Designed miniproteins, single chains, continued (3). Designs and how they scored, part 9

Each design is a single chain, and the fold is of that chain. pLDDT is the mean over its residues in the fold that is shown.

## One batch from the design tools (miniprotein)

Design m8302
Fold by ESMFold2-Fast:
Structure m8302 (fold): chain A 68 residues (1-68)
Amino acid sequence: SMANQEKAQEIAEETERKATLAVIQGDYEKAIEILEEAKKKLEELGDKESVERIERGIKDLRAMLEKQ
């Protein structure tokens, strides 16, 4: 539904802002937590495209943690 699309977009935009701030602060673990929570909510809304984007972001952040 359109309401679910609007809600998914709001979650995606808020998540991007919060995760970006955590990354800027060097808190990659917090950024991953923010993305994991958003992924769960977006899966419930059926937004597969946003879920895939978030999964890629989580993989990238985990790779950065492993290099430390």
Scores: mean pLDDT 84

Design m8303
Fold by ESMFold2-Fast:
Structure m8303 (fold): chain A 70 residues (1-70)
Amino acid sequence: SIRDLIRERRFEEAIEALRRAARGKPNEAAVLDLVDKAEAALRQGDEATAGAALHEALRVLEDPSLARPR
């Protein structure tokens, strides 16, 4: 599962899985914004920020009430 990929620190695989899972969903833009933040953090070597952003993306994907950043 995507949660298992994040827990195992397999961040690139989690990013790919989140992009695929969000495709065509009403909350796709919100999930992709968080995935983009995680990818940017990984390019800077900031695994803590990347992990936090991916956990938030998964929460948004699983809970439609969190679909948009305010």
Scores: mean pLDDT 79

Design m8304
Fold by ESMFold2-Fast:
Structure m8304 (fold): chain A 62 residues (1-62)
Amino acid sequence: SAKEKLLKLIGEILRIIGELIDLKREIEKETDPEEKKKLEEKKKELEEKLKKLMEEMRSLKI
């Protein structure tokens, strides 16, 4: 059902938001430019995944 899919998407979105918050904190603490660049790449991957999930959620009829 649409409601069940929505609840699942919300759960995945919240999980990714939590991972992004933690990753942003790691980036702020990182002093090595090369390691910081790797963390920023991971952040971009999570942001892209979040965007796709939010677009999927938007496509569901309320």
Scores: mean pLDDT 82

Design m8305
Fold by ESMFold2-Fast:
Structure m8305 (fold): chain A 84 residues (1-84)
Amino acid sequence: TRVTVTLDLSGLDVAQQAAALARVVAAAEAAGGTVTDLTISADGTTATLTVEAADEATARAVAAAARDAAATVPGARVTAVELA
């Protein structure tokens, strides 16, 4: 199962963006996901994280962990989560 997490990083400086991305990646992996891709938009305001999960239960855990991790960084926000 694939989880795609979209993050809004607008208003964050480079160090805050790096911290937000590091926390979300660590949380997704701790939830049992494998991060396979991380893309940042050309303007630096949006990041898309692709995570592989063994099953739908793990994919839902990854989605919840990513949202919780992003919420710990002021100004960082999960705008979309897609499961496939």
Scores: mean pLDDT 82

Design m8306
Fold by ESMFold2-Fast:
Structure m8306 (fold): chain A 118 residues (1-118)
Amino acid sequence: SPLEEARRLIQEIRDLVAEGVKKVDQAKTVEEIQKIFEEMYKRIKELTDKLLAVFEKLGLGDEAKKIYSEFQKKMDEILEKIKNAKTVEEAKQAFSDFVHAVNEFIDKVSELLEKALA
């Protein structure tokens, strides 16, 4: 069902973020953090695009698009911060901003999904 697919995609995004946090915590260079981020961002973008398509099937497309647009705007800012990071500390801070933005996106779409169940 679209509802089960949405829940699965949300969980896949949460698991991917948790994996990335562990990898970044162990990273020793800016280049390592940038590579981890690029791989995670690509996969998260693919999962969020699939999630948006599921919300369209649920009749929640307009509300989901608003949440997604806000998330994309934050991602553009974070991408620039990560690309311009000169120290491991700056790269880790930008990655933390990324984690917070993804978690906020997931919390908002989870809330939207709960409203569809009511």
Scores: mean pLDDT 87

Design m8307
Fold by ESMFold2-Fast:
Structure m8307 (fold): chain A 59 residues (1-59)
Amino acid sequence: AEAKLEEIKKRFREGKLSTEEAAEEVRKANPTTGQLLEFAMFISEETGKSLAEVTKLLA
């Protein structure tokens, strides 16, 4: 899952994925709770959305 999460982060940074698309791809990668939290923090930092709002998108 780790390598897949790095690909998703890269495509998101390049503007190739929306927040919703990135969340869907992360969910499909079957991440651990720690990996989900790390990704949620990344999206929160990139978008300015609260961690709570980002975690709703990943659920």
Scores: mean pLDDT 76

Design m8308
Fold by ESMFold2-Fast:
Structure m8308 (fold): chain A 73 residues (1-73)
Amino acid sequence: AFTAEEAERLRESARAAAEQLRKLGAPEEKVEEIEELGRRAAEAAAEGRTEEALRLAREAERLAEEALAELGL
């Protein structure tokens, strides 16, 4: 089961990725989507919905990868 620490790590990871993408010039809309998915993943983790939390976290990672690819990275 997710601990409070693991939920916080998901939130911090998404925030860090979003901030890095913003510095690289990614569109604000994509940055906001990544932050929102990270927040939802942390919330699901805190509620014990482990499978949903992992799914949302993976989706945030995929969007971050797509944003980097669009920037030519």
Scores: mean pLDDT 77

Design m8309
Fold by ESMFold2-Fast:
Structure m8309 (fold): chain A 92 residues (1-92)
Amino acid sequence: GTVTAAGAGKAKVSGLNGPAEAGDGLVLRDANGRVLAGGTVVEGGASSAIVKILGLARPLAVGEKVTAVVLGGDGSVRAEADATVTSAIAAG
């Protein structure tokens, strides 16, 4: 999958192995399982989501490999993707 900047503090995540719904949580993790970013799904899809980024541990660079995890309101894993960052995502 891919993680791409979608303007106004948002990112698009593609390649999810299941559907995402507006209101779901999303976490991006590095190869060591560390949380790099957290946010809320603002637009769901069958295999993609547009996410408002609420926190970044650091900027994400183009070509970086991340795992995207979509969380339901109960904290259960709803969908996942192994993804490559295709546009820089900066804090702020």
Scores: mean pLDDT 83

Design m8310
Fold by ESMFold2-Fast:
Structure m8310 (fold): chain A 104 residues (1-104)
Amino acid sequence: MKKLKEAEEYAKKGKEYVKKGDYEKALEYLQKAYDIAEEILKKDPENKEAWYILGEIYDILGEIYEKMGDNEMAKALYLKAAEYYEKAGNLEKAEEARKKAEEL
């Protein structure tokens, strides 16, 4: 779907802004990716690609909050990422996100 590729592109831009230390822009792009992924899932709740994008969004959000020193929020976000990766069928990514939460 065109929307799915658009959500992936926004999530990728979010990650790029995290690398630049521009968390405000990163959050803006992640919100755009989230809105599209959620719209896809409202029509097709079994869409594994959209669940994977939500996993990526929450994983990146966890990284932002961890870098900002909010370990409590980062932990919650990583656990949510793990849940979404599980729904996407990506157990390796889910375990990785859960491990990040446990290390906080």
Scores: mean pLDDT 88

Design m8311
Fold by ESMFold2-Fast:
Structure m8311 (fold): chain A 58 residues (1-58)
Amino acid sequence: MRERFLKTSAKSSEFTAKGSEEMAAQYERRGDAAKAEYYRRAAEQNKAFAEKLKKLAE
């Protein structure tokens, strides 16, 4: 079944989102608000995409 491929793609997007959140937190700690916001936005987009893929896999 193709659900495993959708789950793998969702995991990849979740991994990217997590990395972006970690980058956002690090830039926030060093006072780079603009880069922190950029990476938070990237994390949100990847989370939304992963959630969509998970729903399609059901």
Scores: mean pLDDT 79

Design m8312
Fold by ESMFold2-Fast:
Structure m8312 (fold): chain A 101 residues (1-101)
Amino acid sequence: DPEAMQREGDAAMLRSILEATRKHIKALETLKANGEDLDAYVARLEESFAQARKLFAEKGTPAQQAALDAAIEAVKAHIAGDEETAAAHLARLEAIVAANA
């Protein structure tokens, strides 16, 4: 069933967005704890975010677009040191994935 395969693919993408978001936050925490320069990592993230937004605008589901928005806002808030806002967006991402994956 092509529709069942597409649904599993869509769910796998949502889980991938959540996993990638958690890994990026952990990587940023590790770099910061080690006193390392975040600029190069942040620049690569910004490029990745721009590419992902373009791809999901063309081919993503509404749930994938909402998940990507929550993921980007969580990472940006974490980079800014706004841990309360970062936690709120991460919770929003987790809720989207739980409802749609």
Scores: mean pLDDT 85

Design m8313
Fold by ESMFold2-Fast:
Structure m8313 (fold): chain A 74 residues (1-74)
Amino acid sequence: GEKLAEEGHRLALEAKEALRRGDYERALRLAQEGVRYATEAIRRSQDTDPDLARAAQRIKEEAQKLLEEARKAL
């Protein structure tokens, strides 16, 4: 779960940087992957590590916001 949340966060940060640079197609792909990793982290952690599940939920929300921004920019 933790490695999936960390990867989701890394992907969200890369998506934010791509969005800042105007690389909307790259931002879209990275944000989609970030949502996927965060969703899997939530699923694997929600019954065993509620704090990690909450952190992964926040990462998912950030990645979803970046995904929406990238979609609007395309």
Scores: mean pLDDT 84

Design m8314
Fold by ESMFold2-Fast:
Structure m8314 (fold): chain A 99 residues (1-99)
Amino acid sequence: SEKEELIEKGKKLYEEGRYEEAIEVLEKAKESPEALALLGKAYLALGRLEEAAEWVKKALELDPKNVEARYLLFLLGVELEDAGRLEEAEELFELANKS
């Protein structure tokens, strides 16, 4: 489908380190939990932690058992903890451990 093609293109752009271009493509498929998780991953790669967390949370809203999104919440928690943002990190770790 067109949506699947957009997600695959976004994945390829992400793997090539072309994060801003990946975001532009993936925003066209943002009804997909996979696209939302990949948006979060691209924003995380750019160090844009607040935006990364919002996209990952949206992925979990659509698919609460999405393994990739839950793992990305854990990675975001680690990055926030490293940045000294301990309360925000704790919130994401708690979300990552819920079903």
Scores: mean pLDDT 86

Design m8315
Fold by ESMFold2-Fast:
Structure m8315 (fold): chain A 72 residues (1-72)
Amino acid sequence: SSTGTYTTITTNMNNSTSIMSNYNNTINMYNNYINNGSPGSVISSISNNINGVNGTYSGVSTVVSNTITYHG
């Protein structure tokens, strides 16, 4: 569920080393679920953004936005 993932990501938006791995794992889960449709490529770009940038909040917002869009 999109809502469940929101809670997990939001709770861990403390910007630490562990948060990057947690976000990456969450994105991998999204990729697995969303791969059932075309949005898998979008998650790929988001994952790269989070891994390349220390702005986990920015990446999280994008991931959350995409999840809600495809869910709704």
Scores: mean pLDDT 41

Design m8316
Fold by ESMFold2-Fast:
Structure m8316 (fold): chain A 59 residues (1-59)
Amino acid sequence: SELLKKMEELVEELLKTQPLDEALRKAKEQLIAEGYDEKEVEEAAKIVREKYAPLTAPL
């Protein structure tokens, strides 16, 4: 939950100056460098990505 919140806050800040994919990459690298588990960081990044870039099924 704390990790997800940190990921969301970092991505929101980075989105002001760069596209979503780059923001997610930088946020992931920063959180891993801070000592968070890589798998947990990846899961948080997927949730945040879905929030900011929802997929719409084709016809």
Scores: mean pLDDT 77

Design m8318
Fold by ESMFold2-Fast:
Structure m8318 (fold): chain A 88 residues (1-88)
Amino acid sequence: MSKKEKIANLAVAANIQLVGLEVEGRISLETAQKLSRLVNKAADAFEAGKVDEATKLLDEAIELARQSGNEEAARIIEGFKKKMLELA
């Protein structure tokens, strides 16, 4: 797979996990949507070669997840960030 296909697949995997938390009532729909938007923006920034911007967007998402009281959502996004940086 290309680097572009790898980051797209990682974003899909993270979003599936976030949707799973929302369906189980573990995070609100509003929180899931905000986190998903930040993950997708980070993936787009990474594909554009803007690694620092992608990292900042994911750090914002992790803080939002923690402020929502959902540590599991924060861990999902941290996992995405780690795997993204392994592709850089």
Scores: mean pLDDT 86

Design m8319
Fold by ESMFold2-Fast:
Order: C-alpha cells, then sequence, then structure tokens
Structure m8319 (fold): chain A 109 residues (1-109)
C-alpha cells in the first residue's frame, strides 16, 4: 500500500509538470489525490469510495482545463499530453455515470 501511494504521488507530480499546471491547480490536484489514497485504505467504506470517485472526476476536469488552456494559447500538445487529455475525457464520461449509480445506491440504504 505505501509503495503504491508513493508511486501514485510521483505519477501526479510528473503529470503536473507535463501539463504546466498553475500553483492553485497543483495544490488542488495534490489534495484530490490524498482523498483517493484514503479510499484505497478504506475499500469497504462506500462514502470514502464516493469521495474518491468525485475527486477523480474533479482531477480529470483540471486536466482537461489545463490542456485546453494550452491549446487556446496556441501551444501544441505532446503525444503524451494528448493521451492524458483523452484519458481524462474518458474518465469524466465514465465517472459521471458511475457517480450517479453510486449516489443512487447510497441513497437507497
Amino acid sequence: MEKEKEELRKALEELIELLGASEEEREEMRRLLEVMLEALENPDDPEAQLRAAEALARLAEIIVAAAERRLAAGEALSPEQQEILAAARRILAGAEAGLAALRAAIAAL
């Protein structure tokens, strides 16, 4: 678990650098990752899982916004940045459906 958390934190820092995220975006992305890491320690907590799913959706929104800002500035995205943008868009589409289903399940309890 600790090794997996360290690898995820390292991957996030590499992503932040690759995207050229602002200081505000960097702080929010790190906070969102910590919410997701808490869910990894609490797999049987549906509220922790829901918070992690919402954090993942928000992280994907930040990634899309950062990439689109670069494109709007006339900057070309690298192949790696293009793949990350595509992945973030897929997460947003999937996360919305997943979050709706999870919220409905929790409300039914």
Scores: mean pLDDT 76

Design m8320
Fold by ESMFold2-Fast:
Structure m8320 (fold): chain A 77 residues (1-77)
Amino acid sequence: SRKAEYEAALARLTPEQAQAVHDVIRAALEGGVEKGREMAEKALKEFEKTYSPEEVDALREAIDVALKLVEEQLAAA
């Protein structure tokens, strides 16, 4: 399930990266998926300065799965 994919992706993140995913989800739920994407792009640019490409890729994967889950929930409403 997409929820299982999300949980697996989130488990690979640092606490700081996991917080960024939660911030993206909150932005998407409050302001729509495009606001979530804007938050995601800002977070990824900041983390690219400090983390390895592998760690940034893990964050990107978690964000992509999270935004798909939010998009499915908003489409069903």
Scores: mean pLDDT 81

Design m8321
Fold by ESMFold2-Fast:
Structure m8321 (fold): chain A 93 residues (1-93)
Amino acid sequence: SLEAEVNLAAIEIMVSIGINDAKRGDFEGAAETAERAIKAVEKYKDLLSPETVEKVLESLRKARDAMRAGNADEAIKYLQEALDILSEETARL
């Protein structure tokens, strides 16, 4: 549905912002953006399968924790994994 596409696209934009923040060395901003993305996925979880929700949340939480530890490459990897999963779901709507 259009509403599901719009909400998932908004989360994809949040994750993309987090990747750009992490690439610029803004780990605090990137961690905050990842936390906002986690909350958005939890809010809109009914738009996704339970398995997809679990995978996306796991990747976003790992990214947040990596950013808090100062591990930019690890954080970017997990944010990209979350983005890839969300983009695949959006393409199927």
Scores: mean pLDDT 85

Design m8322
Fold by ESMFold2-Fast:
Structure m8322 (fold): chain A 57 residues (1-57)
Amino acid sequence: MEELREAFRRAGRAMAEGGHSEERIRRVAIQTARDRGLEDLAEELAEAAVEGAREAR
């Protein structure tokens, strides 16, 4: 679980550095979690991605 949070946080940070909005980063993270069968963790992983995005700014 911690490894997944870290991966999503890094991805969110990279997306923010690329100019993507926090709203888009959250949406992409939720969809990625669902695609991986991690629907129950989608909100937690989306929050990790958003935290990464905020670290970039």
Scores: mean pLDDT 81

Design m8323
Fold by ESMFold2-Fast:
Structure m8323 (fold): chain A 90 residues (1-90)
Amino acid sequence: SELEAAEAAAEYARLLAEALATLGGTGARAAEALRETAEAIEEYRRAVEEGDEERAEEALRRAEEAGRRAEELLEGIKEEAKAALAKLLA
């Protein structure tokens, strides 16, 4: 169901945030963006359950914005990992 999918997405975002929080720097910022995404998804789920279409739409927009920010930060972590690996292999 839509609500089950939203709950699963929020749980996944929280688990990923926990893993990234220990990396510091960009990892900590990515964890923050992922937590914001999870919170927005949870608000969306609550709004849908309450029949509040306007609040659900606003929460979905916030989830998209925070998710986009998380995606950008995750790309930064990938580049940092590549640089660190290159340095270790030199």
Scores: mean pLDDT 81

Design m8324
Fold by ESMFold2-Fast:
Structure m8324 (fold): chain A 84 residues (1-84)
Amino acid sequence: MDPIVERLEEKLKELEKKFKEAKEKGDKEKAKEVLREAEILIGLAGIAIGVGKIAGDEELVEKTEELRKRLEELVKEIEEWLKE
């Protein structure tokens, strides 16, 4: 498995756990921190996808695109929760 993909999966799981804890505590500041970290990871995933396309690494591109979609879904979930 590509180390970049593994690291992105680990970070996504950490962010999902932090958001769950923030929701349980009603901690909007913590949820905003998770949102910011998720947005940074989306940017990094975009760079990894670009590199994979240049290198012709279709597996890296596909796996990283799936992780980016999951990060984008997490961002949307956090934004909806932060509204109220």
Scores: mean pLDDT 84

Design m8325
Fold by ESMFold2-Fast:
Structure m8325 (fold): chain A 77 residues (1-77)
Amino acid sequence: LEEAEKHLKEAIKAYEEGNLDEAAEHAGKALEALGMEKEAQAFLNSYKYLVEHGLLDSARTLVELTIKRIEELLKEK
């Protein structure tokens, strides 16, 4: 839990600073720390696809939704 909370905090900070790559990396690590390795890989693969195809608004939305999902998972405990 502490590892996931640490990565969630770093993801939010990076997102607020406009560093989407760092935000995505930390969001992925938070999901892995929660035992959701397959969801983390699916998220990171989708993020890379969107960035590679110039769909930056969709990539930003994906990171935002993933951060919110991690926040919800940490509240459910």
Scores: mean pLDDT 84

Design m8326
Fold by ESMFold2-Fast:
Structure m8326 (fold): chain A 80 residues (1-80)
Amino acid sequence: GACLSAILSELSSLESETDPNLVGDKLLSLAKKFSTDCPDAATGLEALGATLKDSGSSVSPEDITKALNELKLKLSSEFK
């Protein structure tokens, strides 16, 4: 749907970001924004956002990129 396309676009824009707190805050904001229209996607965004904020300095930029790509694949699979 339209909300999934918007979420995937936003996740792609975050792949260059290296700050797990910034990525986490953005994911939590997206989860709140899309909670009504795409609740399953919003749940995934909230879970990853909370995890990144909790883990903070223990997460590398490569781990952030991998986690974002794994979330994108999971969200894309729900609409097959």
Scores: mean pLDDT 78

Design m8327
Fold by ESMFold2-Fast:
Structure m8327 (fold): chain A 57 residues (1-57)
Amino acid sequence: SEAKKELLRAIGEVLAAIGDLFEAELRGDAEAIEEARRRLEEARERFEEAVKRIEES
């Protein structure tokens, strides 16, 4: 289903953003950390919206 594909895509975006945040933290790059946190929040919002569209047992 399209809703399930959107959920899987949103999960992938969250995981990618978490990885980017860890890499930025390891480098101590304040600008990259701020950008990664912003992208992670956006990815979380999309994930929450995708979850609301799915009814799964």
Scores: mean pLDDT 81

Design m8329
Fold by ESMFold2-Fast:
Structure m8329 (fold): chain A 67 residues (1-67)
Amino acid sequence: MLLEEIRAEPDPERRAGLIGELYRQIVVDLRAGVDPETIAERYGVPVEFVEKVRAALDAAQAALDAM
């Protein structure tokens, strides 16, 4: 599980990279139509965290669609 890899990574720079990968995977799943609850369970993160990522993604997409 990616979150466990992040917790087990002693190098702060590599840990930051793993956090970036976690965000990327959440975005990919959200774009694929996976429910936030399912994503939260899959990656071991709070659903609130996934909802926050989704809100940011939706806001960015809405801005692009309006242009």
Scores: mean pLDDT 75

Design m8330
Fold by ESMFold2-Fast:
Structure m8330 (fold): chain A 88 residues (1-88)
Amino acid sequence: DEKEKYVKEAEKYAEKLRTENGVSQEVVDYLKEQVRKLYEDGASPEELKKMAEMLKNSLEGSKKVKELTKPAVEELKEAVDKVVERLE
């Protein structure tokens, strides 16, 4: 249940990036897909918590901007991809 809790938190923060910072639904769907892949690949609660914190930190760091920049979006996607790769 702890794993599902962190998956839901990560998905929540990804949706907030769309509503608060103008991130596209395509990017949000990609981030959620990577979180789900991590969960399905048997990630520990710690790895899922780290993913949720990464998305939360991106959201908090962006709270004063209307739209997250393309480089910042790509950096976030790359960071998420590196977490997923670590479990391959």
Scores: mean pLDDT 74

Design m8331
Fold by ESMFold2-Fast:
Parts: sequence; C-alpha cells; structure tokens
Structure m8331 (fold): chain A 67 residues (1-67)
Amino acid sequence: GLEEAARLAGEYIEKARDLARQGKVDEMRRVYEEGAERLTAMAPDVPLAEVLAQSVREEGERAIAEA
C-alpha cells in the first residue's frame, strides 16, 4: 500500500543522495529514474504513488544541482 510506496521512495532518495555525495551523477540519475518508474507502476493500486514518484525525481534533480 501507501506505506510500502513511501518506504520505497525513501530508499531510492537515500541511495541517490549517497551517490550524489560521491559525485556519481550518472548512477544517481539511474537510481532516481528507476525509483520513479517503480512508484509510477504502483499508481493504479496505491493512492499518491505518482506524487511519491515526482518527489523522487525532484530530490534527484536537487541532488544533481548540489553536486
């Protein structure tokens, strides 16, 4: 449900942030894109999964801008 989607979003965001701290921009882009795709696939069954996917993308873009 939503709790699983939120946990998944958090995991991808944390992984992307770790890669950003290491300057691994290409790997970070792959990670947040993968996370957003996984969350979008849950949208028909999980309310707000698309919002969580957008949050993952926004955090990824923010991390790239900071790197």
Scores: mean pLDDT 77

Design m8332
Fold by ESMFold2-Fast:
Structure m8332 (fold): chain A 56 residues (1-56)
Amino acid sequence: SSELAKLLQQGLDRAQAAENLHIAAEVEAKAAAGTASEEEIKQGEENRKKAEELLA
């Protein structure tokens, strides 16, 4: 049965999404403070997008 493998993968995807959201939140905080570079802002946006894809 592949059901156990599917549940384990879902757990890993959620853990990865949480990490990506954490990175995005840190970049968003820097952007709000005016200390984020353009490259950092793009990295934050990409991390948020990856998290949304993992949680879809």
Scores: mean pLDDT 86

Design m8333
Fold by ESMFold2-Fast:
Order: structure tokens, then sequence, then C-alpha cells
Structure m8333 (fold): chain A 87 residues (1-87)
């Protein structure tokens, strides 16, 4: 189960990176946010922090690009709250 969660988190990061390179910033943000949550569950706090930081950046880009602005703003707030809790 832990190994499965780790592979899922790694796959979510890879897909998020591909989405971001393709200009799909909202999808990228969602992928990074979900990867961060999985890393947090696994106690991989450094990876969770990095994933949440990438999610924040991706959602900010989504808002700037006019992609799912209201949804991106909500998830940006969630990602920032998640990151703040891990300081």
Amino acid sequence: SEEEKKKEAEELEKEAEKAEKGGLYYEAGKGYLEAGKLYEELGELEKAIEAYEKAIEAFEKAIEAGQKVEEAEKLLKEAKEKLEKLK
C-alpha cells in the first residue's frame, strides 16, 4: 500500500510536469496537489513541500492564463494552506 502510494505520487508528478509543459496549468496544479497529499500521507515531507510549491506555481499560471480561474483560486488557497502547515 505504501509502495503503491509512492508510485502513484511519482506518476502524478510526471503527468503534472507533462501537463505544465503543454500549457495545461490547471491540470498540472491538480496533479502536483494530489502528489503532495500522497507524499504527506507517506511522511515524505520534503517531497510534499516541493509538490505543494509546484502546485502553487501551476495554479498561479492557470489564473494568469484564464484557465478555470475560480477553481484554480480555490485550489491555490488549499495548496498554500497545506504548505503553511508543513513549515
Scores: mean pLDDT 90

Design m8334
Fold by ESMFold2-Fast:
Structure m8334 (fold): chain A 81 residues (1-81)
Amino acid sequence: ERVELAKEYAEKGDVENAIRLARQALADGDYETAIEVAEYALKADPENVLAYRVLSEAYEKLGKTDEAEKYRQKANELLKK
């Protein structure tokens, strides 16, 4: 449901609402859904810093610290460009 709605928002170019759904999933403790939703946002906007921040936080919550740091670094790299 939430993933399907996020895909619809991304297909319409509504990245802001896709990111909002990803943050709601994070708040609900649904980290796998947050990752999937953020990935749809990145398909619509591959340089979206907020989507990379969601991925970083979700992976950190799952205990995947190396993946979390990778996405944090990607967000920082995009801010420098």
Scores: mean pLDDT 82

Design m8335
Fold by ESMFold2-Fast:
Structure m8335 (fold): chain A 81 residues (1-81)
Amino acid sequence: MEKILIIADGSKDKKKAEEHAKKLAEELRAKGHEVEIKVVESTEEIHKAIKEGIENGYDKIIIVDEKGEVVELDVKDILES
C-alpha cells in the first residue's frame, strides 16, 4: 500500500482533468492504495502541490492533465537529489 497524491492539472480544462484524476484514483484505490486528489490551475500551483505532497509524507505523486496524460514521481527519487 502506498500513499498517493494525484494532481489534476486543470489549467486547460478543469472538468476533463478532474474526470481523469477520479478514474485514476478509483483504479489505484481498488489496488489498495490511499489516494488524495488535488486540483490545480497553473504550473506554480503544480510546484506548490508537489512540495506539499512531499512534506505530508506521500510515497508517490501523479500529475494528470486534461488529455489523461500521466507523469509519475516517486518521492524517494526526489529526496535523493
Scores: mean pLDDT 82

Design m8336
Fold by ESMFold2-Fast:
Structure m8336 (fold): chain A 72 residues (1-72)
Amino acid sequence: KPTPEQIEAEIAIALALIYYAIAKLSGDVDPETLKRIEELIDEAIRAFNQGDYETAIKLANEAIKLAREAFA
C-alpha cells in the first residue's frame, strides 16, 4: 500500500500538470514562466521516481503556485 507521502506527492504532481496544461492552452502565460513550471514539474517527477516524496511535493507545489500567480 502506498504511503501517505507518496499519495500526497502523486496528487500534487497531477494538480501541477493540470495547471501547466491550462496555462499552456490559455496562451496568456509568458514562455519563460511556462518553461519554469515545466522544469519544476520535471524535477518533481524525478524526485518522485527516486522515492523522495517530500521533495516531489515541494517542487510540485512551487509549480502550482507559479502557475496560479501567472493567471493573475
Scores: mean pLDDT 86

Design m8337
Fold by ESMFold2-Fast:
Structure m8337 (fold): chain A 63 residues (1-63)
Amino acid sequence: AKPLFESKEEAKKWLTEQARKLGLSEEEIEELVLKLLDSDPEVRASTVTAAALRAVGAAIDRQ
């Protein structure tokens, strides 16, 4: 894992791999990716990753 992602695409790929390993569904992963792409014109990797992982954790906790 990287301490800092250089772009939304880097964070998106890393997030997808993590969410897959955590057992999220494809649709939940896609929804997170879409929000990452549209939420900010120039997103900060750390902020994006933290928010996305929090959402992933919440979804898993409901299972």
Scores: mean pLDDT 61

